Designed miniproteins, single chains, continued (4). Designs and how they scored, part 57

Each design is a single chain, and the fold is of that chain. pLDDT is the mean over its residues in the fold that is shown.

## One batch from the design tools (miniprotein)

Design m13956
Fold by ESMFold2-Fast:
Structure m13956 (fold): chain A 64 residues (1-64)
Amino acid sequence: MDIPAASPEEVARERAALDETIAELKKNPSREIEMKALGLVIRLVGLGAVDEARRYLKQLKEAS
């Protein structure tokens, strides 16, 4: 167990970017946008927000 989320602003920024990217993906389904979102998910995992990253991966699968 690790709790490295000492910078909630970084997590919030990645979440906001993911929400915007997923909204764009729903409007314009494309591999480029999907790959961008996957990069943001990987960054969330690196920040310790694994549960949030899993939620976004599910949304990406449904949106693509």
Scores: mean pLDDT 75

Design m13957
Fold by ESMFold2-Fast:
Structure m13957 (fold): chain A 93 residues (1-93)
Amino acid sequence: SEEEIREELERAVERVREDPSLLKKAEEANKQLPDLLAQLPPEEQEELKRLAAAGQEAAREAYEAGDLEEARLIAAAGILLIHERALEALKKL
């Protein structure tokens, strides 16, 4: 659900806030995402696209509010969350 996506994203943001080293991991994860997503079934791809859209919207809202640091944390958290879910989906194949 939309609420579950929001709560999962909020938990991911807190993880990045507590461990800034995850920002570098997000940059590396972002490089891997296109190849990982291409290997997933269409249903899983669409679910992760919805998660990505929610993360992008939240990051944009923070950016438009002038909170650049929060926007960066949200963007990194979204990338890491999508990467984690993509790897989990691949393991089930």
Scores: mean pLDDT 84

Design m13958
Fold by ESMFold2-Fast:
Structure m13958 (fold): chain A 97 residues (1-97)
Amino acid sequence: MDRETAEQLADFMIDAQESGEPMSRELPEPVTDEVLALAMNIIYERYDGKMGMSLLARTDEAWELALAKVENGVAKDGMKLLVRRDGRIESLGLVKL
């Protein structure tokens, strides 16, 4: 369960960053700290660490994140993501880091 939810979250985050467009998705299960950590690890492995994530804000209801490609040790413009604990996830567009 946790792995399948984490893979869906990772796929969404990657799709959003690659498209550069706002998008939303509902996951079948709530997002826990463990699911988010696993999703980040999946992204790290898929991109050999060339995809970085920054935590912008954390509340009891959601995480606000920025996911950016790292080239030559420099982070590019990040995709701003809102990941709600209830499983609702959305990308808010590109932001400068």
Scores: mean pLDDT 79

Design m13959
Fold by ESMFold2-Fast:
Structure m13959 (fold): chain A 81 residues (1-81)
Amino acid sequence: SEGDALVEQFLARFRALFEKQRNSKTDEEALAVAKEGQALQQELDRAVEEGKITPEQRQALEERLLADARARIREKEAALG
């Protein structure tokens, strides 16, 4: 569906943004990425409000991003001990 395609596009964009955040070397770069993330989150909120993405699709997207974040934390913990 168009909604499923849009969810995959948002997922790819959030993942690219998180990669960009990890590669930020200055406070200015980090701030620019944070602002880009805020704009992307607002765009996702509007897509749900406009009915382009269902609340269930949004929840699944957020769960996938949370799983990514948890996997990164686990990987870092394993590298430290």
Scores: mean pLDDT 86

Design m13960
Fold by ESMFold2-Fast:
Structure m13960 (fold): chain A 66 residues (1-66)
Amino acid sequence: SDREIALENMEFALENYPEEVVEKAKDIILSSEDIRQGMIEAARFVAELEREAKRLGVSMAEVLEK
C-alpha cells in the first residue's frame, strides 16, 4: 500500500510531464527497496533531466533517449 501511494503521488506530481519521464520515475520507485529513498531518487532524476534538457535546448524525452 505504501508503494502504491508513492506511485500515485509521483503520477500526480508529474501529471504535466512527458509520459516517458513519468514511467522512468515510477520505475525508480519500484526498483528501490526503500520507498522513501526511491521517491527521493526519482525526484533527483527528474530535476537532473530538466536541467540537462534546458542546458541542451531539447525536450526531457530526447535526453532520455541518450
Scores: mean pLDDT 82

Design m13961
Fold by ESMFold2-Fast:
Structure m13961 (fold): chain A 90 residues (1-90)
Amino acid sequence: SLKEELIERLKKLAEKLKEAIKESDLSPEDKEKALKQLEYNTEQIIKAIEEGDKERAITGLRNMKELAEYLGREDLAKEAEELIEEVKKL
């Protein structure tokens, strides 16, 4: 289903962002905070997609996009934006 495909793509994006945080020049404290926020946000987006809550899913994906931009990962920011457009089609 479209929802299952979106959740799979989201999980892959979350894994790439997790790696980007770990490889970043952020302080250990900022890495811990970013990883915790990413995990929480990912879980909230999954629930939103499953429930058909487009607004909540888009908000969470925008947070992922902002994180990717903060980390200098324009490629991951683009992946988050592509997921936002796919959620709009639900």
Scores: mean pLDDT 90

Design m13962
Fold by ESMFold2-Fast:
Parts: sequence; structure tokens; C-alpha cells
Structure m13962 (fold): chain A 67 residues (1-67)
Amino acid sequence: SMEELEKKKEELREIAKEMAKRKALSVEPKATEIEVKELSETEFEATATHGDKVVKVRFVDERLKKL
């Protein structure tokens, strides 16, 4: 059960990172670079860059908070 929980957390974290990237891309669709930084176990920061333009979005996964 503990191993199963850790596996689910890992899968949800990967999905959360993807969602953070999508959120950044929705704000800056022309981004040539996207970086995702893990702020905590449940919080992610995606940075989208296009030339001199830098957009940062914060994403919190509520499902990860409950685990």
C-alpha cells in the first residue's frame, strides 16, 4: 500500500509538471524555452521565455496535497 501510494504520487507529480508547462504556454504560446521548477511537493513554477519576454506561472496540485 505504501509503495502503491508513492507510485501514484510520482505519476501525479509528472502530470502536475506537464500542467504547469501548459499553463505557461497558454500565456506565452510563442515560447521558445520552457522551464519547470519544483517549489515544493505540491507547488510548481513554469517559466516560458520568448526572446526578452519572460512569463512565470505558479501551479498548485490540490490532489497531491491530499496524499
Scores: mean pLDDT 81

Design m13963
Fold by ESMFold2-Fast:
Structure m13963 (fold): chain A 81 residues (1-81)
Amino acid sequence: MPSVAEIARRIAELAREEAKTAPPEDREILLAIAERFEALAATPGLTREQLRAAYAAAVRAARAAREARGVEVGEVVDLPF
């Protein structure tokens, strides 16, 4: 099983990859998610609980932003733990 830092890096990578093909509005949200998880991956002593909480917050923020703009909720990366 990968470390919590490896999971955070992988989420950031997937978000950046998705951003490459996403519309500009979705790209902004995906890049913000990627930057957040890159910061988490660099955090010493990162716990699974912190990672899960950050992921849940990112999912809620992305959904709320899209709903507020009247756009469809897009694909969201899921954690393997």
Scores: mean pLDDT 71

Design m13964
Fold by ESMFold2-Fast:
Structure m13964 (fold): chain A 92 residues (1-92)
Amino acid sequence: SDIDKLVEQILVLRETARQLALIGLELQVELLIKNGKISAEEGEKMLKEETERINEPDLDRQVSIAAKLYNLSDEEKEKILKKLEEIEKEKK
């Protein structure tokens, strides 16, 4: 179905966004350490805490972004959110 295709596209975009966020975080921390703005210990803590945040799914935000990219109706947003919630529950 069209909704199932949109869910698959959202999952691909989610993984791509996650990878880019992790790369950006690593580069930001490296630059902060190199420029003497934070210690290596502070950088390690920041990497750990922000990696945990990046890996936690913000489903409402993901659906909001998809709605802007794909011009989704409110009904389509609700269906996609429900499917994403079901996928997250099966992720054990």
Scores: mean pLDDT 81

Design m13965
Fold by ESMFold2-Fast:
Structure m13965 (fold): chain A 66 residues (1-66)
Amino acid sequence: SSKIEKAIEMIKSVPYDRITKDTAIEILLNAGFSKSTAEEIVNSVVDDSGLVNKEDLIKEIRKRLG
C-alpha cells in the first residue's frame, strides 16, 4: 500500500475526532513519511490547543501528497 493510504487508514482507526500534534506526527512517521514532511502537514492543521482534527488531517494529506 502507498504511504498515503497507510497514513489515512491509521488516522481513520483512531476512535477520537481530534488527536494531539505529537500523535499525528507519530502516525505519519509510522506510515513512512519523513519527520520534515510530517511536521509540515501537521503544523498546517494544528489548532491553538495543540490538537488536530482527523478529517482536516486526512484532507491536508490528500491535498499535499495526492
Scores: mean pLDDT 84

Design m13966
Fold by ESMFold2-Fast:
Structure m13966 (fold): chain A 101 residues (1-101)
Amino acid sequence: SIMHRMVLIGASTGIMEMHIYVMLKTIDKNLDKKDPKAQALREQLEKLMDQTQKIDDTITNYFKNGITPSQDEIDSIEKQVSILTSQLRALSDKIKELEKS
């Protein structure tokens, strides 16, 4: 069901947004804000948040306007969510590495 897939995408983006928020707070608390490496990670997390929010907004717009996306559109969105999830994991690992320095 496309509707069920849309609900799952919305749940996934919400979880990602919470995780990104926690990672941004971790940088702000535990890393030197003047460190170029910490600044680069923060900028990458902000970009990831913007991309995640665009997907969330798209799904919300579909529900609000009674739009049913095509199979190709929903497949594309799910693939994008998977890519963003992998990017978030990589950024989380880099932040943990910097905290050890």
Scores: mean pLDDT 88

Design m13967
Fold by ESMFold2-Fast:
Structure m13967 (fold): chain A 64 residues (1-64)
Amino acid sequence: PLPFEEAAKLMEEVVPLSDSHPVLTLQTTQLLLALMSDSQVVFGERLSREEIEERAKELLEQLK
């Protein structure tokens, strides 16, 4: 599982990219917030923590 501190740092790096990638940034931010708050409901769907982490990593890779 992604540590809270690491997820928080990724949030700080992702937010400034909202001007260039508004939809991708919003989706990535929602997934990181779910991991930080230990929530399993993202975009109105109930997802496993493993699935949320995997989707977050995939979107973060696209933002590089």
Scores: mean pLDDT 72

Design m13968
Fold by ESMFold2-Fast:
Structure m13968 (fold): chain A 60 residues (1-60)
Amino acid sequence: SLEIKRKQLLDVTRRDLGEEEAARVEALFDYLTNVQGKSEEEALAELDRYVRRRLEERLA
């Protein structure tokens, strides 16, 4: 389910990037769905790309 995917993304972000980045991902999800009117699926796909880029920056 999309709720489980969202929770998993937030858990991974908090563990690997910290609480500040997890809070940013939560805020971005709300922005994409409530302000830009994107579906939860579209928002999660966009956030998955965001988190992957942040992880790459940490490993570079």
Scores: mean pLDDT 83

Design m13969
Fold by ESMFold2-Fast:
Structure m13969 (fold): chain A 119 residues (1-119)
Amino acid sequence: MTEEQKELIRKKLLELLEELEAKPEAEPFLEPLDPVKEAPDIDDLVSDWVSLSIIRERVEKGEITTVAEFRHLLDQMYLNIRTINPPGSEVVRQASEVYREATERLREIEEEMRKLLEE
C-alpha cells in the first residue's frame, strides 16, 4: 500500500469517526468507561478498553492504517459494552445501532479502496 493510499484510508476513517461521534446513540462510547463508577471488576471481564476516542487517537497516530484494524477495534468496543451491560438494555441497543452503521460504512470504504487499487 502506498503512503497516498494510507493517507486516503486515514481521511475516510476520520470522516466515519466524525459521523459516528455526531450520533446521539454514540454518546456512551465517546470516552473510555470509568470502571470505578460503572464496573469496578471490569478488568477481570474485559481485556481491552475501547471507545471512539481511543479509535480516533490510534487512527490519527497512524497505528490504524487498514479498514480491518479499524473493524477489529469496533468489534472490541461492541463486545466490551455487551459484556458489562445487561442484554436488552438501552446502551446495548445504542451500541448495536452504532456498530451496524459503522460496519456498513466500512464495507463501502473497503470497496472504494479496492477499486482505487485496481486502477
Scores: mean pLDDT 72

Design m13970
Fold by ESMFold2-Fast:
Structure m13970 (fold): chain A 86 residues (1-86)
Amino acid sequence: EEKTLYAQALGVLAAGQAYLATGSAEVALEAGLKKAEETAKKLNLSEEQKQLVLDTVRELAAAMAAGMSDEDVQLLIEAAQATLER
């Protein structure tokens, strides 16, 4: 539902911004997980919804570690921002 998508968007945004600032997939994972957990708690997400959000952030960080381009990361940031503005 909308709450899960909102939490995913915030986690992706935090991870993407951290990666562009540092070039570190590890820092991106830490920032993304922190924001995702904080948002999931605020929105009272179910354990299943929370796990889906955290898994999305982990998958993104793994892609970054595998050599995701700055251009692809920027596109993900823009998509996440669009989700948050709607």
Scores: mean pLDDT 85

Design m13971
Fold by ESMFold2-Fast:
Structure m13971 (fold): chain A 80 residues (1-80)
Amino acid sequence: SKDLQLALDALANGDKETALKLFRSTSDPEVQILSGFAITQSPALVKQVAEILKTQPESVQERILAGLPKDLAEAIRSLL
């Protein structure tokens, strides 16, 4: 969906403002998880974020991982 793509882009770019707008307006659980993670960087969301990223192309996965703190990127990568 358009909102899923916006959430992935917001996470990749560390765009917390766009993530917050999506989080407040979305009815899509995947968009809520990705936008929530972009805002909070909560380790509690790592498994759910990894499950969503498994459905995405490798190029999208690597772009998102490159934008995250090393520990979070390694935690997600271990689950891919």
Scores: mean pLDDT 86

Design m13972
Fold by ESMFold2-Fast:
Structure m13972 (fold): chain A 77 residues (1-77)
Amino acid sequence: MSPQEILQALVTIRNAILDSPTGRMSLEEVREILREQGLSDELIAEIEAVAREVAPDGVLTPLQMGEVVARVRQRYS
């Protein structure tokens, strides 16, 4: 999977959180979506580590997911 495809998957998750009634998504739900998008377990673990630093409670807002996107993008630049 290309860096662009990974970033697009994360942006899609951010937009899904924005459109959700709660404005929040659990890290478990994020992991499931990333797995469904075909990311490897190793790559999911890397993204999970970043997400846990941004949201230690394991629940992400759109702003926190935007921070995850920014940090992942910086890693692949």
Scores: mean pLDDT 83

Design m13973
Fold by ESMFold2-Fast:
Structure m13973 (fold): chain A 70 residues (1-70)
Amino acid sequence: MLTVTVSFTANGKTYTITLTTDSNGLFEGRLGNFLVFGGVDLATGEGKAVAVDVKTGEIYEATVTAVSAA
């Protein structure tokens, strides 16, 4: 398993969340009204993520800024 740090900007504010991947490199978490999910390649540590505002339905691009061993 890997620990991933994900950052995104919504409404002029930057949010950061730290999540742990499952055995397939997938992660999901909630930060306030945002659902953050994505995946990482367990061999390379490269990942992709999105943040969804569950109240508005708006989707924000998210960046995996750090990946480390959990």
Scores: mean pLDDT 80

Design m13974
Fold by ESMFold2-Fast:
Structure m13974 (fold): chain A 96 residues (1-96)
Amino acid sequence: KELEESKKRKEELLERLEELLKENEEKLSKRGKDVLKAIAGVEVDDEKVQEFMKKLPEVESLEEFKKLLKEIVGLSEEEAEVILEIILELGEELEK
């Protein structure tokens, strides 16, 4: 029933992500939204996002995370910052 607990946690994360995506719709490109969905465990058909996700386990700092978003995914500094803020908010929500 660890599988059921993981599924519930994923559903809660996806619901919160949908709210944050809606709040930041004007600040995020389609690719930026796809990055957040991929981080939440949703399958994304974008080669740049997939390459980013492959390198994500090697990331040791928030600055490196933003660098990969800019260099691999091709996001702006401003959009990379918004994505980082959303990820931090999602992480805090899951630890409540």
Scores: mean pLDDT 75

Design m13975
Fold by ESMFold2-Fast:
Structure m13975 (fold): chain A 99 residues (1-99)
Amino acid sequence: APSAAEQAELARAQEELARRLVETPLSEEAIRILRLMAKSPGLTPFMARILAEQFRRAVLEAPERRHLPEEEARELARALSLDLLEEVLRAIEEIRREQ
């Protein structure tokens, strides 16, 4: 079983990502990529990075964006592996710096 420290780290990453997903306007393509990541927990770190980069570009290149409902943001954050969580959080931070 994962340690209490590992569980606490995962929970903090999930809460941070859910908050950032609510705060960040996303395109329909970016939301589609997030849902694909949530259905793909067995991705390698390399594939996780590629999908996170596609997510970042989908947000930056989109003319139309909307906010995710808090419940959907929490569900998506909980479905992601720790590697995907870290890569998506990095992508959102890059989006915030480029805006």
Scores: mean pLDDT 82

Design m13976
Fold by ESMFold2-Fast:
Structure m13976 (fold): chain A 83 residues (1-83)
Amino acid sequence: MEEILKLGKEGKLEHVPRLVELLTSPDPEIQKAAAEALAYLLKFGSPEVQEAVRRALVETLSKLPEEKRKKIVDEIQKAMEKL
């Protein structure tokens, strides 16, 4: 989990696809860490990183069932509220 949060704090565009992929992990702890890292990028990242995160989330979430989409969105919202 520490490594996933570090990817968010580094704020690198190259980490965005990996973090979004980790949101679909079967491990709830990994999903939560990825949501927290992405929330950090959405709040504190550069405009380019923020746009990349939004685009990657739209692409990934559109491929998932509604129930899974809602859970992921809720986790990201909760993470953003903590920051």
Scores: mean pLDDT 78

Design m13977
Fold by ESMFold2-Fast:
Structure m13977 (fold): chain A 75 residues (1-75)
Amino acid sequence: MKEAYQKAVSLLTAAAIHLAAASASKDEEEKKASLEAARKNLEEARSLLPDLSEEEKKEVEEEIEKLEKRLKEIE
């Protein structure tokens, strides 16, 4: 599914940007908002996995796992 893959990649990119913002923020409310935005993007990307090809699914799952690990380290 071309549309599902592009959406997943966009969500992962957005999540990475939000995680970078959270990591750089010293304000707890701003950090919390960025972490919640990243979590939402990762959850939506994960929901698209059934619509991806086997190769696309592997790539997206690996990226989700990397970003989820980063999110947990920032929390």
Scores: mean pLDDT 83

Design m13978
Fold by ESMFold2-Fast:
Structure m13978 (fold): chain A 90 residues (1-90)
Amino acid sequence: SMEELIEETVEKLKTYSLDELFAALREMMLILQENLSEEDVEKAEEIAKKFVEALEKGDKEGAIEKFRELAEYALKVNPETAKEALKKVL
């Protein structure tokens, strides 16, 4: 299921370095920016900002939770795009 794909991605992100987490966010955002509406991209970027803020504070767990929120938002608005983005991160 898509929920299982999100959980697999989140578990993998726990093993990532900070640089790998930034790379994962960048790849996901590129796919979302190409495929979502302007309004949905704006909402995705708000969540991505909170991910970056959490990492800058050394809160890796908080950043990973924001990545989950981003994935869940993408799944809600465009499931096929969300699936493509998550597969690129895995």
Scores: mean pLDDT 86

Design m13979
Fold by ESMFold2-Fast:
Structure m13979 (fold): chain A 84 residues (1-84)
Amino acid sequence: SYSQEEIDKVLEQIFRDMDTNGDGYISKEELKAWLKKWGYNYSDEEVEAIMKEMDKDGSGKVSFEEFKEYMDKLVEENEKLRKE
């Protein structure tokens, strides 16, 4: 099992890889481009749905904190599903 610090470090590296312009936020375009880079061809509607799930403050962009919360939730839900 990974510690929270190890998870945060991995998420920070992923976030930096997606944040192509270095502004500290992920746009829908950056998320879609990153997914495509790794062989995932999501539709615009699917990417927009993911963005809306992460963008809790309604800024139109995803901060590292919002990204981390979303990813931590997915990890927790996956672990819960395996145990139940």
Scores: mean pLDDT 74

Design m13980
Fold by ESMFold2-Fast:
Structure m13980 (fold): chain A 73 residues (1-73)
Amino acid sequence: SEEAERYFDEKVREIAKRYLDALENETDPERIELVKKRIEGELKYLAKVMGISLDEVKERFEKALEEIRKERE
């Protein structure tokens, strides 16, 4: 549905923004890995809510990251 697609887009962009914000000034490899693990958990949950594969959510997440990085330049 159009409403489900809007929800998915909005949630993926929220997760992507939090990921970029968390990593913006982080140089500690352990903390970086904790952020990545947390985000992967959020993407897995979103996949379950949307009834789609984690791979599909990850593709959409990577696209959102690219779009947000471009918007911030």
Scores: mean pLDDT 85

Design m13981
Fold by ESMFold2-Fast:
Structure m13981 (fold): chain A 100 residues (1-100)
Amino acid sequence: SKLLEGEVLVGLGGIMVGVGKITGDGALAGKGGEIAGLGGLLAGEASGSEEAIEKGRKGLEAGLEGKKAGEAGDAEGGIEGGEKGLKYGQEGVLLGRKAY
């Protein structure tokens, strides 16, 4: 199901954010946040929850910003964007699960 796919993507994104934080790889952390945001978006689309879709979009944007910061050598900015993307992705999945 799309909801389960979204949950899996948030889990994978969370692992990437965690590894990025441990290794100082802001680009990896940011990519993790982007993937988690996509997970929240998929969960929102599966459930028809506009609030969950909105959270997923915000997560995608935050993670992408973090990835760009990390790629430019700003590891701290990459990690912050990744963590923000993960948080929004998680919120999207929770809202999607509630509406499903």
Scores: mean pLDDT 91

Design m13982
Fold by ESMFold2-Fast:
Structure m13982 (fold): chain A 90 residues (1-90)
Amino acid sequence: SRVEELIERLARLLDEPVELWREAVEVLGLSEEELQKLLEAAELRESDPERAMELAKEIFETILKKMLNREKLDPSVSFKEYIEEYNASL
């Protein structure tokens, strides 16, 4: 599938086991679109690190919204505070 292709490409670029990324996709509920953005960020990390970081931030925000069951994140609240909120919910 397209998702499997993206997982394999991402694992190869990051030098990580494919099985770990399959598990991450399942646990975090990553979509094909989110995986495509992750792959783009990984590919850009050497040539355009600023854009890579922007894409990575967008993806992390999307994942964090899913984990916290939120429609949006407040830009005045730091990522650290959202991570603490998630940890407190465990």
Scores: mean pLDDT 73

Design m13983
Fold by ESMFold2-Fast:
Structure m13983 (fold): chain A 110 residues (1-110)
Amino acid sequence: MKIEVTATAPLDATGQPLTVTVDLSDVLERMTPEERKLAVEIAEKVKNGELTPQELADLAARYRGRNPDLARFFQALAYVKALEEATSQAEADAIGRAFRDAVERGEPLP
């Protein structure tokens, strides 16, 4: 099952915001079976409304130094979840900025 998502996150130490298209299929294919199982379980919880964007951002931060692909996956889910809850274009833009700033600072999403 191929899922594509576009997420904006800093990729290097300079903190420059980069728009990264994350092919979730490619990311999942590079994961170990255990990591893939965790990724699917978290994605299902997001779909069921069991996880907040904040909790997903916290997960991404914890995996950032340990597993960059899994960290990117959780960041992408946090962004998508926040955008899904937006009721207007202005809210979507504000969420994108807040998410980017939080990722740049290593802080949880507000």
Scores: mean pLDDT 62

Design m13984
Fold by ESMFold2-Fast:
Structure m13984 (fold): chain A 74 residues (1-74)
Amino acid sequence: SMEEAEKAAREAREAAERLRELGAVNAADQIMAELDKAVEEAKRDPEKGKERIKEVAERALSALEGAEAMLANK
């Protein structure tokens, strides 16, 4: 649904912001670029765009989990 896609987009943005705070700026920039592309794609193909937004959010959360784990073990 669009509500799920909006939630996923929000989670991806929050994860990217956190990655920037942790110093993973390049990863954060890449996630935001992929999210922007997915949102633009949703304007042309909403169903495909929604799934892509969910994929970006999943990758963003995985990247954040990895970054936080590395810092916690310092």
Scores: mean pLDDT 81

Design m13985
Fold by ESMFold2-Fast:
Structure m13985 (fold): chain A 70 residues (1-70)
Amino acid sequence: MVAGLTEEQLIAILEELGVPAEKAREMLADPELIREWLEEKGLKELAEVLARQARALQQGRAASAERRAL
């Protein structure tokens, strides 16, 4: 299904993988950091998925708030 994860859920997933909550918050602000960290762990597939989720959340907050169509 399409994206449905919240920032809190992404932080929880990162914590399960060993990322401290404070670091996970920083990674959500910069999806590239999520990808880089997970790739270093050898979790390239998860890096793509979680980075995409974080990017979608950021883009949704910025773009959908002001983007209205007739």
Scores: mean pLDDT 70

Design m13986
Fold by ESMFold2-Fast:
Structure m13986 (fold): chain A 108 residues (1-108)
Amino acid sequence: SDVELVVDAVREYLERIFAKHGKEEMTPEELALGAAELAKTLSDEEAYVLRSLTGLVVRAVRELDAPERLSVDELVALVERYLRSVTDPDDRAFLRALAGLIRELRAR
């Protein structure tokens, strides 16, 4: 499913950011900074995906009123809950487009 594909991509990037910084828990601000640094090492399309996924994580934390500091597993579970709760047509269209781009990049 599109949700599963996006959630898997979130996990992959979060694991890379957390490992590089030697952290067990991060704030959304720390995650955004780590993602910005990682994006500099990626292609333009991969960097766009990373920024989009980071935006989803930050939005999920805000809209689900999550704790300030979270682990990879907690952030992944939070994003999955958020994406499964999305009913807005524009947000659903964005999710489909993002999943399509992730699928295209993985097929290259």
Scores: mean pLDDT 85

Design m13987
Fold by ESMFold2-Fast:
Structure m13987 (fold): chain A 84 residues (1-84)
Amino acid sequence: SMAEEIAKLREQAAAFRRDAAGALAYAEANRESDPSAWEDARAGFARNKPLAEAVIAGLRALGADAEAAALEAWLAEVEAKLAA
């Protein structure tokens, strides 16, 4: 059903948010002691970005436009942080 498909995409979106938030928080907290963690966070984001974009597209295709927009805005914020 559409509801089950949206629920699966929500689960995938939540996983991306948790993983990225954890990696970014660790990298920020350990910038001096473990500078490679920032590069690892960027590499992980680069690998997962196409998957997150696919989730955004899937949410939009199923009419979950507000959720898609929220995930897209979050993705842009994380990308901007990692580019700094």
Scores: mean pLDDT 86

Design m13988
Fold by ESMFold2-Fast:
Structure m13988 (fold): chain A 87 residues (1-87)
Amino acid sequence: MEEEERERKLLREAVERYLASLSNEDTRKYAEAILDALRGVPAEEIVKRLGLTGGKATIVRLTVELTKNLTPETREKLMKEMEKIAE
């Protein structure tokens, strides 16, 4: 309910802010990381596969934690938006 709506807004804002600070290649990698998180891939596997380190790895881990609390409907909507960026 209210808490879930707040979490959805915070996740979207975090994604938008992070993407604004990245290069085109990093933006694509981040979108791929979110897609994998939405599909249930563990954060550690995503970070290792994409070769992320430091702050970038930390942001991905945080994003994965946030996606765990989303409803199936919200996950589907986010997946669609991330697929557009990853293409």
Scores: mean pLDDT 70

Design m13989
Fold by ESMFold2-Fast:
Formats: structure tokens, sequence, C-alpha cells
Structure m13989 (fold): chain A 65 residues (1-65)
């Protein structure tokens, strides 16, 4: 999937990722959330759990279309 995400889509993904982390009882700063998402989108994230949760957030945002 070669389409780029706009800033609005990226912000929506951050909000969904934050919600998913909160549902799992994980509290992190907004800066850490931004870094985790940016690293995942750039292929730099190596934590499979983080990658899976970011992927779920992307699917949730796309389902709102």
Amino acid sequence: MTRQYDADQTNSIRDQFRRLLAQRGVSVSDQQITDMIDNTLNGQETDDVVVAIVGRAIVAVNAQR
C-alpha cells in the first residue's frame, strides 16, 4: 500500500493508538505516541506489539471512511 497519509489522517491514527493503549492499561506521553507511530510508518519500529497496535489504529481510522 503506497499511498501517503495526510496530517489529518496521522492525527486520527494517533488518537486511535492512544485509545487502544489506554484500553490495555498503558499510559504514555503524547510525544512517545507520536514517535511510535512515526517509527512504525517509516519501518523503524522493531516492537511487534507496538506495530500490531498501530496497525489496528490505522484499520480503525480507515473503517471510519
Scores: mean pLDDT 72

